# Designs tried in a protein design run: designed miniproteins, single chains, continued (3). Part 20

Each design is a single chain, and the fold is of that chain. pLDDT is the mean over its residues in the fold that is shown.

## One batch from the design tools (miniprotein)

Design m8672
Fold by ESMFold2-Fast:
Structure m8672 (fold): chain A 84 residues (1-84)
Amino acid sequence: MVVSEEELRARRELLEERGKNMKLRIRRHADGSVVLEANTDTADRIVMESDGPPEETERAIEDVAETLKETYPGVKITREEEAP
């Protein structure tokens, strides 16, 4: 069999498996900066940083996190906050 819905499902299952191994972290530092970090099972890293106002940065990061959650079903999202 060449190309089929079964192959598309297998690809989606691979993305879901990768999502389960992907750790998505949203960290707020003591200086108010917010960072989004995603680590995959292949050791690839996605890091997003912003020096903008915390509220606007948080909204942008939430939008990106939602997109990643849709792309990799089952991704674990953790929020961490550093106390000053």
Scores: mean pLDDT 66

Design m8673
Fold by ESMFold2-Fast:
Structure m8673 (fold): chain A 75 residues (1-75)
Amino acid sequence: PLLKKAEEYEKKGDYEKAANLYRQTAIFYLALKDYEGAAEAFRKLAEVYEKMGNTEQAKLAREASEEFERLAKLA
């Protein structure tokens, strides 16, 4: 699964590959209308961007996570 592979790269410090896989995971969940899964993937993406020092990207990913978490609660 993409999520497990992303976590593996994150643990190895390969934040660029981890970010790419978390982003792909989020897109996959959005295609399935799985807003809970999308929110978790964006949350992980925000954490990786913070570790990379990409403050603006981390903020946008966190905002996306919060929005999809809100949508999941309404579904």
Scores: mean pLDDT 85

Design m8674
Fold by ESMFold2-Fast:
Structure m8674 (fold): chain A 73 residues (1-73)
Amino acid sequence: SEKEKAKAYVESLVKLWKKIYDQLSKFYTKEEIKKMFENRLKRLKEIFSKHLDPETVNELYEFLKKKLDEIIK
């Protein structure tokens, strides 16, 4: 289903974000990186909203937001 594909995508995205964070942290502050990822997260929510139901979009958004907070700590 589209929901399962989206879920698999966001799980893969979290792994990629961790690797990107580790590289960016050599050159940027945590605050700067947080703003970069928050901007990306907002764009992803807009894209998901065009293809998925609002409840699923909110679940994926909150999941990614939580994982982002865990990565940047």
Scores: mean pLDDT 84

Design m8675
Fold by ESMFold2-Fast:
Structure m8675 (fold): chain A 76 residues (1-76)
Amino acid sequence: MTPAEREALIEGMVDVLAATKSDMSEEERRRSVEEALKTPEGVEHILGLLEKASKSEDEKIKEAALKALKKIEEAK
């Protein structure tokens, strides 16, 4: 993936994690996503989480995930 796609994926997942009321700090959320993106399996896992979040019954989580997926597509 391009550096722009990677950054869009990190920002999008951090937004979704913020919407889910995670007890992690913003820096810890970002670090967790960056660690996951170090492997192809981690990338697929994060993309799967974003797709699942885009179907959430919580509108804030759903909107954050849809916005993230749009930014990733635009970064290609």
Scores: mean pLDDT 77

Design m8676
Fold by ESMFold2-Fast:
Structure m8676 (fold): chain A 103 residues (1-103)
Amino acid sequence: SPVERMEEARKRVQEILDEEIARETDPAFKAGLERAKQALLQTLDAAISTARENPDLPVEELAEWVLQALDAIYRQLKAEYPEHQERIDELYRRIKEVIREAA
């Protein structure tokens, strides 16, 4: 179901971000990753709630909404931490793949 796909995506996104945050030694970037995690999980929680209330809504549309939020979070994180650009690009690619697999 769309709910189950979004719940699995949320779990995988949380695991990826928790692992990245746990290994981060730069306190400023760690705080940035924590904010990005909060924003992205909030968006996924909204997508899950929308799927529960609208069972006929295509999971592809929910995934698209989450991807739009991810793109905004990614651009902001890169602007705030240009010195971590390579790691942010890698993290973006991994999370984008998880969300796309949910569709």
Scores: mean pLDDT 89

Design m8677
Fold by ESMFold2-Fast:
Order: structure tokens, then sequence, then C-alpha cells
Structure m8677 (fold): chain A 80 residues (1-80)
């Protein structure tokens, strides 16, 4: 496995874990409409990232990972 392939695999695994954490947060707390919208966008990007990884598009995986991190920052700011 190349370093790029390994990094892509790790990034996808991290994104999946973050999605699971957000699902638990929804079950635990009543979220604002903005928080729900941001979570839905993160779910969509994680699914796109999983597809890109399956297709071997590691550049797209990296770009989607950055977008997910940006939305997570917005989500954390909204729920603080």
Amino acid sequence: MSEEELEGEINVAMARMMRSVLDLEESRNELSEKSKELREKIHELVEEMERAYAEGDLKKVEELHKKILELLKEYNKEVE
C-alpha cells in the first residue's frame, strides 16, 4: 500500500468515526436546525468520500476530508 493509499484509508475511517459520533450526539441532545443541517452535509460528504476512495480517487478523498473538517468546525462552534 502506498503512503497516499494508507492516508486515504485512515481519513475515510476517521470520517466514518466522526459521523458515528455526530449520530450519538443527536440521540443525546436536542440540536438546533443549523446543527442538524451541518450534520446532514457532513453525512453527504462522508458518503462522497467513501465513493471516491472506492474509485481510487485519492485527491478527491483529501479534498472531501478538508471540507468535512471545515463543517465540523462550524458544527462545534454552533453547539458550544
Scores: mean pLDDT 75

Design m8678
Fold by ESMFold2-Fast:
Structure m8678 (fold): chain A 97 residues (1-97)
Amino acid sequence: SARLERLREVIERRVAELERDPERKEIARRVMEEFGVSEREAAAALLLAEGLAPHMSIGEVSAVTGVPRSRIREMVRLVIELEVELGVEKIRKGVEA
């Protein structure tokens, strides 16, 4: 569908943006190593975790990548854990108490 083609373009743009974001590039690298996936799948998990594509669903990412929904959920969880570990969690997250 046209919607899934647009999602592919959004994912490819996020992959390109990783070259300018060393912290997210390191997160993507660790996701790729842990799950045996490509940089595209890791970038899709980053987009899901970041909420920067609000109409993007786990189901649509599964349809575009061929990765099972359960595995995408695990990848998103790892992204969130790594963002906290590296101190690069979203700006809107409050200061640690």
Scores: mean pLDDT 77

Design m8679
Fold by ESMFold2-Fast:
Structure m8679 (fold): chain A 69 residues (1-69)
Amino acid sequence: MIIRVSVESLPDGKLRLTIETSDGEVEVETLDPFDAVERIKELQKKYSGQLILSPEAQNLLKAYEQYKK
């Protein structure tokens, strides 16, 4: 199963995270940026490389990896 994740910035500083599965299921979550990063990392661990990140989601992870150090 392939999981597609996309991220959209909201006016209040929250992120809208959209998780789509290859079987047509869609989940939408509104999270702060830290929780969004942790959610994406959980999906990466669970799906072992079957995760497709949008460019925005990839940039979010890269930004937080730089700041976490």
Scores: mean pLDDT 77

Design m8680
Fold by ESMFold2-Fast:
Structure m8680 (fold): chain A 73 residues (1-73)
Amino acid sequence: GASPAQVAAHVERSTGIKLDPAASGEELGRQVEAQGGGPTLAGGVEAAARGDPRHPDPGATAVAGQLMRDLGA
């Protein structure tokens, strides 16, 4: 699966949201919400960084799956 650093770099490149590549998946999700990315994107980023696209929010699951696909995971 994709590392948290790979997820952070890809999301920053595609959305412009600044993310710490050394952060955990949980911290990346918090950084997305703090910068106005919203809970669906935050949940998807956290799930993708953990290597499991499953999330209670179907939108977050779709975001995680797309991120993992884009990163070749």
Scores: mean pLDDT 80

Design m8681
Fold by ESMFold2-Fast:
Structure m8681 (fold): chain A 56 residues (1-56)
Amino acid sequence: SEEVREKARELVKEGYSAVDIAEHLGLDVEKAREIDRRVRNGEIEVSEIPELVASL
């Protein structure tokens, strides 16, 4: 969980999109789509992805 969170945090700092972050973390297409939808709808910020992925 910590390793995944750290990797996601690095990808956010490098300016990757929600979809690219999910792909780099090896998430399945449904989880990647859910994360992208939440970011697009303003439900979460890209900076919150590390915490969200750690809870998945």
Scores: mean pLDDT 77

Design m8682
Fold by ESMFold2-Fast:
Structure m8682 (fold): chain A 62 residues (1-62)
Amino acid sequence: SILQDPLQREILELEIERAFLRMQIAILKLEGKPDSPQKIAELEKKIAEIDARIAALRAQIA
């Protein structure tokens, strides 16, 4: 079960966090405020860090 494997659980938690960050980016793009591009860039950087962590955890399972 995905919930019984600590690595699979951590990947799931990171995927959920990534989904929330993507939702925030979508809202910022919709708002189109002058500071939105800077905030989007910061959130995209966080997503890249999460993607790198997911890739590292997936490599441990493979």
Scores: mean pLDDT 85

Design m8683
Fold by ESMFold2-Fast:
Structure m8683 (fold): chain A 67 residues (1-67)
Amino acid sequence: SLEELRKRALEIADAFKLSKEEKEKLVEGALNILSRSSKPDSEGSQMAALSMAMHLLLNGGDPVLGE
């Protein structure tokens, strides 16, 4: 579910000690990526969305914009 994705994103953000703004960007970015998936309720799709959003955030990109 979208709530499960949000929970996972917040847990990852806390583990990496992200700021409040970075946490919000991670959640919004992951949800935005997941919204383009054909299987948004699958665990694999949720993990892929989180991984991509986290990769963008950690490498100075914007996970909400996807760049």
Scores: mean pLDDT 78

Design m8684
Fold by ESMFold2-Fast:
Structure m8684 (fold): chain A 61 residues (1-61)
Amino acid sequence: ATAEEKFAEVRKAVAAGQKELHVSFPTVEEAGRFLDLLREHRDEIFSADTVLHLDAAPPPP
């Protein structure tokens, strides 16, 4: 999935009360794009009770 799609999922989950999220990307580039989006929307996503785990590794074959 793209960084934008993952960001939309995270935003929706946080709005629904989810406080711990794990997001994985197939490339470092997509993970970087996601972090850029997160930084741009810090005032909407950044909460003391929200924990985000980020990984940029493809699933094993």
Scores: mean pLDDT 69

Design m8685
Fold by ESMFold2-Fast:
Structure m8685 (fold): chain A 92 residues (1-92)
Amino acid sequence: EADSLYEKGLELYKAGKYEEAAEQFRKAAALYDAEFQATKDPEVLRNLARAYYNLADALEKLGKYKEAREYVIKGTSYAILSVGLETDRRLA
């Protein structure tokens, strides 16, 4: 489950195991992306954005600054989309 992988990533990050944390966050993000493609649920986009932000933070700790920046941009885009979709759902 995507949430379980995300939680494992957080525990690894707290332990300073940034490479292993990044792997768990990548797996969580892939599952959240697949779930969003199936459901179109804006809540899943918030979870996807969260996973990308934590992945970016882990990559930053590993000195992978360019890749980290790309995931921050992706996470921000999905967070904005999530707010837009949630607003439309409430107004419909």
Scores: mean pLDDT 82

Design m8686
Fold by ESMFold2-Fast:
Structure m8686 (fold): chain A 87 residues (1-87)
Amino acid sequence: VLKNAIPTLVTLIKENEELREGAARALAKLLEHEDEEVREAAKNALISLLKEKPELREVLLAPLVESDNPNAVEALVEIKNVLREEE
């Protein structure tokens, strides 16, 4: 069920400026989830968004930077490393 929400959150982040911050926070919360498959799906969606919409980087990463959850911290490190390889 949670994995089915990811495509909708991606669409809202890309196309709806009013809901963008809320959708980004919801996507970031999926990175804190106990289910590894949910975390991987959310991480992959976030990486794709950051590559497609680099101007949204601060909005997309702010919830992860604010999080003290170990899974969110690990995801933030992995995402930043992937983006560095795309320089």
Scores: mean pLDDT 77

Design m8687
Fold by ESMFold2-Fast:
Formats: C-alpha cells, structure tokens, sequence
Structure m8687 (fold): chain A 85 residues (1-85)
C-alpha cells in the first residue's frame, strides 16, 4: 500500500539509506489517492534529495506538486527554505 511504502521510506531515511528511501517515497506517491498522502511523501522525498545534496531535484518535486495546488503555503515555505540554503 501507499502507507506501507511511506513507512518503509521513513525507516530507510532514518537509517541513512537515502536511495532506498527515495524509491519507497516515489512508490508511495504513485500509489497515493489523496492530496494529503501525496504531499506527505513528496515533502519527505524533497528532504531526502536535499540531504543527498540534490537541492535542484528537491525543489523540482515540490514545484510540480505546487503547480497542482498553488495555494499550499507549506510547499511554498519549503521551496523558499531550500532556495535560501
């Protein structure tokens, strides 16, 4: 399920297994049927990408989601934080 992949992504991220975390979060996004679940997995995916030094990709995944929900202040805030660091 999307939740199982999200949980596995969290465990992999906590263990420092960034490539495994990315795969699980991407699968969680693909299996998710609600905006809330997609957003949660996308925010965590962006955090993993930023930890790997791939800030451009981190911003990109957030911007793709923001294009679908332009009023999401949490996504806007996260994008600004990544651009300023």
Amino acid sequence: SAEDHYRQGEAAFAAGNYDEAIRHYQTAIQLSRTYEDIKRATLNLADVLAKQGNTVSAISVLEVLLAMVPDDEELKKKIKELREK
Scores: mean pLDDT 87

Design m8688
Fold by ESMFold2-Fast:
Structure m8688 (fold): chain A 65 residues (1-65)
Amino acid sequence: MSEEEVERLIEALRAAHEAGDEAALRAAVTDLSKLTGMDAEELLALVRRDVEAAIRRVREAARKA
């Protein structure tokens, strides 16, 4: 997995969150979950609470993967 792929998914996540596109948000969370090893349900909850904190966690987890 490349850093470029992670950044693309993070941008998709932000766009989906801002647009309220639940299907796109779930798709991005699922892909990021597979990429980082994070639980998809926990990541989705974090995005809904604090999207910037979720993004920082995703980036850190992806670099360690």
Scores: mean pLDDT 80

Design m8689
Fold by ESMFold2-Fast:
Structure m8689 (fold): chain A 81 residues (1-81)
Amino acid sequence: DFDQGMRLMSRGTRLFNQGNYLEAGRLYRQAGRLFRRAGHYGAASSAYRLASDSFRRAGNLDLSRRYRDLSDRLTQLARQS
């Protein structure tokens, strides 16, 4: 699952660099979900932060705010573990 999450992160970054922000956000969101389920809260936080930025650049401000808030909460969990 961690390896799968990392592969999704790499694909998301490639799409982000190509300007495909909506699909990048979807892949980052999927990676964050996998990391979160595996207990890797720091990696999940990073993935959701990248999803937030991607959705903001795609013009979906509601999704951007949602995933930024989730990223911040997971950052707090990672700092406690």
Scores: mean pLDDT 87

Design m8690
Fold by ESMFold2-Fast:
Structure m8690 (fold): chain A 80 residues (1-80)
Amino acid sequence: AKLVVEAETPLSLESLEQIAKSAVEGIEENLGGTAKAEATENKLKIEAESPDKEKMEQAGLLLKTAIEEAAGGKAKATVE
């Protein structure tokens, strides 16, 4: 299963890069899959792959909520 989380926040690029790194490490450590994240000016994209679709859906919801609460922005999570 593939997870994509996209977020738009007022945070600095440096802050978004730190969030991206933490999210990738958290996904790989807790879900046993692979993850990539990309931060640009006020935008964050996280992509992850794991054979467990239910874990990906749960991770997507948690990341969306955490980013919206911590960053004051908006996030979308999609699982295929």
Scores: mean pLDDT 78

Design m8691
Fold by ESMFold2-Fast:
Structure m8691 (fold): chain A 99 residues (1-99)
Amino acid sequence: SELERLAQEFRERMLELLETKDEEEYHEEAERLLAELFDRVAEILGKTPEQLREEVSRRHGVGGVSRATVLGYLIVEDPRLGPLREALLEVERRYQQLL
């Protein structure tokens, strides 16, 4: 599926950052990749990034949060994003092993 392809692409890009960047650079670049991933998820779901951000933020009673933070809420709650959740959990596990 398109989401499975996106999850694999994102996993590979995040793991490359873990191997090539220091901790500070990793956090900055990871935040940028998560924002990009949010925009692509919105497109797959047939919404603009702004529409999806507003919907999720309203549902959770939050405002002024990053696209990466909004993606975190969405991945937990939307079962369609299962492949993406699995990819992010694998990246997080590998990150923690490096600390």
Scores: mean pLDDT 83

Design m8692
Fold by ESMFold2-Fast:
Structure m8692 (fold): chain A 62 residues (1-62)
Amino acid sequence: SASSYADGAAAGAAAGNAETAARHARLMGQLGKRPDYGERAAAHGRAGDAEAAARWASLAAS
């Protein structure tokens, strides 16, 4: 669930696919009831910051 979306966000970001990373991070934030963390991850994903996107996505999944 949330971990799967976090993994998807990290994989998307690592591949340089900011849109995919942002989409997964946003869904994870909604699912985990941590929209702020999900939004931060999505913003970093959209900016192409793969490392930051993965970090915030991981926190949202926790």
Scores: mean pLDDT 64

Design m8693
Fold by ESMFold2-Fast:
Structure m8693 (fold): chain A 75 residues (1-75)
Amino acid sequence: DEELREKARRNLELAEEAARAGDAEGTAMYAGAAVGLADEVPEIKPEVIERLREIARRSTPEVAAELEKAVKLIE
């Protein structure tokens, strides 16, 4: 569903902004929302995993840990 895919993309964008701000709680919240949307549209799981890992690579250890938790929920 295109609407759910765009919503997942928006949550990934918000997760990246929260991660950039060092907001571990916000990052976990938005990443979790993207993961939930991927459960409804399994075709986007690879894209969500890729984006979460890309964000984690640029993040502090605390924020990266939250993103890796989200990746484990998809895998």
Scores: mean pLDDT 85

Design m8694
Fold by ESMFold2-Fast:
Structure m8694 (fold): chain A 62 residues (1-62)
Amino acid sequence: KEKLEKEVEEAMHLITISVAKIMIKTKGKESIPDIEELAKKYESKGDTKLSKELRKLAEQTK
């Protein structure tokens, strides 16, 4: 059975994306490797949707 875990996952995704955006605003292009490393970390944990969104943010920052 699915609990409220979907809402928790969606909230975590939004929080992580917001953190990545803050990093971009604070460090600009210098944040790209950090965001790419974060995306790779979440991909290894099976969170492919979050990793794809993080990679898109890194590409948009270039």
Scores: mean pLDDT 77

Design m8695
Fold by ESMFold2-Fast:
Structure m8695 (fold): chain A 83 residues (1-83)
Amino acid sequence: SEQEELLRRGLEESRILAETFKQALKDPSVSLEEAKREAAQRLRERGLDVRAEELPDWSLEELYREYEEQARVLGRLLDDLRS
């Protein structure tokens, strides 16, 4: 369904963002701006149209926590639709 496709896309986006910011948090040489550019590049490689400037003006910790939580919520919603 269209709703399932939107949830799947949102889940993929959230997972890529969470993993990218998690990696940035483990490397003190990576700035917030570099992490946002890396995240946007990874999203574009997956065919997702997201620019670094469109990401929230939050800390790396806040970005990681939010997208990790979004991935968990979206994953559960997608599983519920398939059950």
Scores: mean pLDDT 83

Design m8696
Fold by ESMFold2-Fast:
Structure m8696 (fold): chain A 111 residues (1-111)
Amino acid sequence: GLEEARRLLEEAERLLKEAEEAIKKGDVEKAIELIDKAIELAYRAALLALDCGDLELAEEAIKLLEKARELARKILEELDLTPEQRFEVEEVEGLCALLIGVLKVLLKKAE
């Protein structure tokens, strides 16, 4: 329900803040793991929010996914990556874009 959605968003936001610190330290693998987990939690929160009719909470979840995408792009632009790491981050960025698109369509239909 809504309490679970809020808890998931709070955890996702915390993970994204930790990901920003990992990026500052050049810890690519940790940053990717944290971003990937935050995406899972934010997406689950968005679906729960939409199911409960809380469109504002769904919009907050979409904003966290947009922040996750921004951090993935920052990794691609600022950090020295192996070809395998680059591919993984590009996949994460692409997944974020897809999920944001899907959720925006669902949000529009719920209006």
Scores: mean pLDDT 89

Design m8697
Fold by ESMFold2-Fast:
Structure m8697 (fold): chain A 62 residues (1-62)
Amino acid sequence: MSDAELRRRIRALLARAVGLSPSRHSVRELYERAVASGAATARQVAEALGVPVGTVRRLASR
């Protein structure tokens, strides 16, 4: 899976978790909102996608 495709999947999952549109918000903004609200964690996203949690943190922070 490419980093671009994985980032798109992370964006979609985070947007769904916080109730926002993925096309209107950056992955970083959605990640910050999800963690701050308790809607999702990097570990939960990593488990859903079958990737290392470090990969999710790296891609979601950029």
Scores: mean pLDDT 79

Design m8698
Fold by ESMFold2-Fast:
Structure m8698 (fold): chain A 61 residues (1-61)
Amino acid sequence: SMDKDFQKMMEKLKKMGISQSTLDKLKEMWKKDPKKAMYLAGKIVYLRERGYSEEEIKKKV
């Protein structure tokens, strides 16, 4: 389900060192717009895997 996919994405982001503050914002976004939350979470994963810091990613989104 989308809920399980989102939980898996949140765990992946946490393991990648994304802050609790950013994770909480994604959880709030998920409640209002799940598609946008999944898209943004995926974009954060993509940029982290390419060596961008969380600070740099926040400037790009």
Scores: mean pLDDT 84

Design m8699
Fold by ESMFold2-Fast:
Structure m8699 (fold): chain A 90 residues (1-90)
Amino acid sequence: KFDFLKNVAISTVEGTRDLLIKDKFPQDVIEEMAALGEQLKNATTKEEFKNVVKKTIDKLEEIASKYELSKGLQDSYNQLKTILEEVEKL
C-alpha cells in the first residue's frame, strides 16, 4: 500500500511540474517542483514521504497566493491532500 501511494504521489508531482511548464510558470517554480519530485523518489520511510507530500502541498499553496492556478493544478493540489490523508491511515 505504501509503494502504491508513493508511486501515485510521484506521478502527481511530475504531472504538476509538466502543468507548470505548459502554463509558462517561472523556471525557479518549475525547478522547485522537480526537486520535490526527486525528494519523493528518495523517501524510504512513511514519515519522510509524509513530510515531502506536506512540503509539496505548502509549495502549491504558496504558488496559489502569487498566481491563479489552472484547474489541472487545483486537481493536483486536491490529489496530494487525498494522498496525505491515506498515508496517515497507514
Scores: mean pLDDT 84

Design m8700
Fold by ESMFold2-Fast:
Structure m8700 (fold): chain A 62 residues (1-62)
Amino acid sequence: HHHMEERIEEAVRYAEELADKAGLTPEQKEFVVSAARTAARAGVPLEDVKAAVERLIQEFKA
C-alpha cells in the first residue's frame, strides 16, 4: 500500500520537519522542501531523499 503521492508527502514532511528543527530561513526551507519533492517525484528512494535532505541542511549550516 505505497502510492507515489504518499512517498512524496513523506519526503516533503521530513524535509519540512528537519528544516524547522535546524532553524533554516524560509528561503532555505523552501529550497530543501522543493529538492525533496523533486527527487521523490523522479523516483529516488525515500531513504536516499532523506539522506539528501540531511546533506542540504548541513551545507546551509556550514
Scores: mean pLDDT 82

Design m8701
Fold by ESMFold2-Fast:
Structure m8701 (fold): chain A 62 residues (1-62)
Amino acid sequence: MTPVQVALQSIDEEVQREEDRLTEEGRRDPSKRPQFQQRRDEVRRIGEEMKRRVTDGYRQDS
């Protein structure tokens, strides 16, 4: 397993955990669902940016 794969897996796991938490919060407070949907979209975008940074950082050493 490459260092890039390890880092990408960690990012995926963190994104999944945050999405799960936001889903649970949305169940507790349905009135805030639109806000939680936007936050989930932000979490996904941040995750993609982090993956790009990781890939770029390890490009030569992968």
Scores: mean pLDDT 76

Design m8702
Fold by ESMFold2-Fast:
Structure m8702 (fold): chain A 109 residues (1-109)
Amino acid sequence: ESLARVALGLAKRDLEQSKKNIETAKELEKVAEEIDPEVAELFRQARDKYTELAKMLEEIRKLLEEDPEKGIEFARKNGSKIRQLGSDANTLLKEAVERVEKLLEEREK
């Protein structure tokens, strides 16, 4: 079915993006640990949310490849949770980055 193939393509795209976001959050958490433990915690929370998102996207990818009907059902059932995880992770990452930028600006003065 064409719908299952489109869903598989989207799941693969979103999974790769989540993996990149996990690595970004991990690297920035390490830098933030030297500046502010609270900011490091925000990056850690973002990483955890992206990790949960990546696990759900990987399950969708696997199911769509093995049984497209079950893959579509899983994606439909978990769509709101996937959206919420992505939104929460993006918000945490953005807040953490903005706080790091502010701290770096203060240090340069």
Scores: mean pLDDT 85

Design m8703
Fold by ESMFold2-Fast:
Structure m8703 (fold): chain A 91 residues (1-91)
Amino acid sequence: MELTPEELSELYKKRAEQMEKDLEANRDTIINELRKMGFSDEQIEKVLKMLERQIEALREIGENITTDEEKAKEIIEEQRKEIKELQAELE
C-alpha cells in the first residue's frame, strides 16, 4: 500500500518537527554522551550538523513532495549519501 503524496508530506513534516523537538530537549545530553564516548568537539559539531541537516531535509521533502516529487526524491538520495559519508568520517 503506497501513501499518497499528501500523506507522505504530512508524515515527513511531522517527523522533522519531532526530531527538532528531540534535538532541542536532548542537545546537552547528546553532547555529553558523545564526549564520554571519546568524540572530539569537532566530531561532536559534525554529528550535530548532520542531525540539523536531516531535520531540514525531512522538512524540505515534506514541503516539496506534493508539488515536486522528483525534487523530494533527489533530496532523499542526497541525504542518504551524506549520512553514509558522515558515519564513515566519525568512525
Scores: mean pLDDT 75

Design m8704
Fold by ESMFold2-Fast:
Structure m8704 (fold): chain A 73 residues (1-73)
Amino acid sequence: MERKKIVEEVLKEIEENPEMTDDQLREALRKLGLPQAAADALVAAGWTNEDIKSIAKAILNRLEEKEKGLPTV
């Protein structure tokens, strides 16, 4: 799935760049599927590399669960 690959790339980028600038954080959020306005708002609210990493992990887990399917439907 294209989205899963993008999220995995963003996670690797965050792991390689623990000290990201606001512009890099906005780019990461945009790559995770957020519109520019939402990315700008989160960075303006003080969201950090650590916060974005947590978001990316949560998205990745949800995408993996969707591929696997729910154990109870």
Scores: mean pLDDT 74

Design m8705
Fold by ESMFold2-Fast:
Structure m8705 (fold): chain A 90 residues (1-90)
Amino acid sequence: SPTKEETLETIKTIVEDAKKYLSPELQKTVDEMLEEFEKGVKENLPVEELEKKLQEIYDKYKPKLTPEEQELLKEFVDFLVEEYRKLKES
């Protein structure tokens, strides 16, 4: 199973590689989600609490995003929650 550090590094690499294709608003949203994910990992938050925090960020930024960006962001939330579950099972 990947370590917490390896998972965070992998996610950050994916985000940094994608940033050049993202709008400034979507970049800001993704960065805020990564910050909450890192905090969740550090504080050992329950999966349900992390999912709620990521959903709150999604809802906050949703009005500023295109429908395509909203769908991409929803997929990113699902990805982060799934990766977090894998870390908790390790």
Scores: mean pLDDT 83

Design m8706
Fold by ESMFold2-Fast:
Structure m8706 (fold): chain A 87 residues (1-87)
Amino acid sequence: MSLEELEEKLEEVGVRLHTYYSSGREPSEEEIAELIETLEELIKESKNEEVKRLLQQAKEAVERRDLRTATEILKQAAKEMKKIREE
């Protein structure tokens, strides 16, 4: 997967998490499973150790349904990915 494709998928996950968090709706077990699967794919495809660490922490936050923390961690991961792309 290209760095651009990783950034796009990370943005999509971030939008989903923000939607759940801002709507106050509890995501279904299927929606949580889809988020976890996407995060696991992003972890596998990432080459940067810091990005992998942040994605793993976001996955753990999603698993405990702490969507606010997961959203904040994904923002940090996106910022780190942008830094890598600009270097």
Scores: mean pLDDT 78

Design m8707
Fold by ESMFold2-Fast:
Structure m8707 (fold): chain A 64 residues (1-64)
Amino acid sequence: ASPEEVKEAVYEVTGIKLSREDAEKVRSLIDGGLSPEQLARFVKELTGVKLSPEQAEKIIKLTK
């Protein structure tokens, strides 16, 4: 998935709009095979918003 696809997936699931730089970081982590829980923690570090594991899993599925 492109960074733009990651931005769209995060926005659709959470309503949060990532910067392009943050979307590139999230894309790299998804490509590296992070668990949904690890992705949720990373998004909290970037945005201050806590994702449920279900939301994180949906983002990963949308970006495959």
Scores: mean pLDDT 79

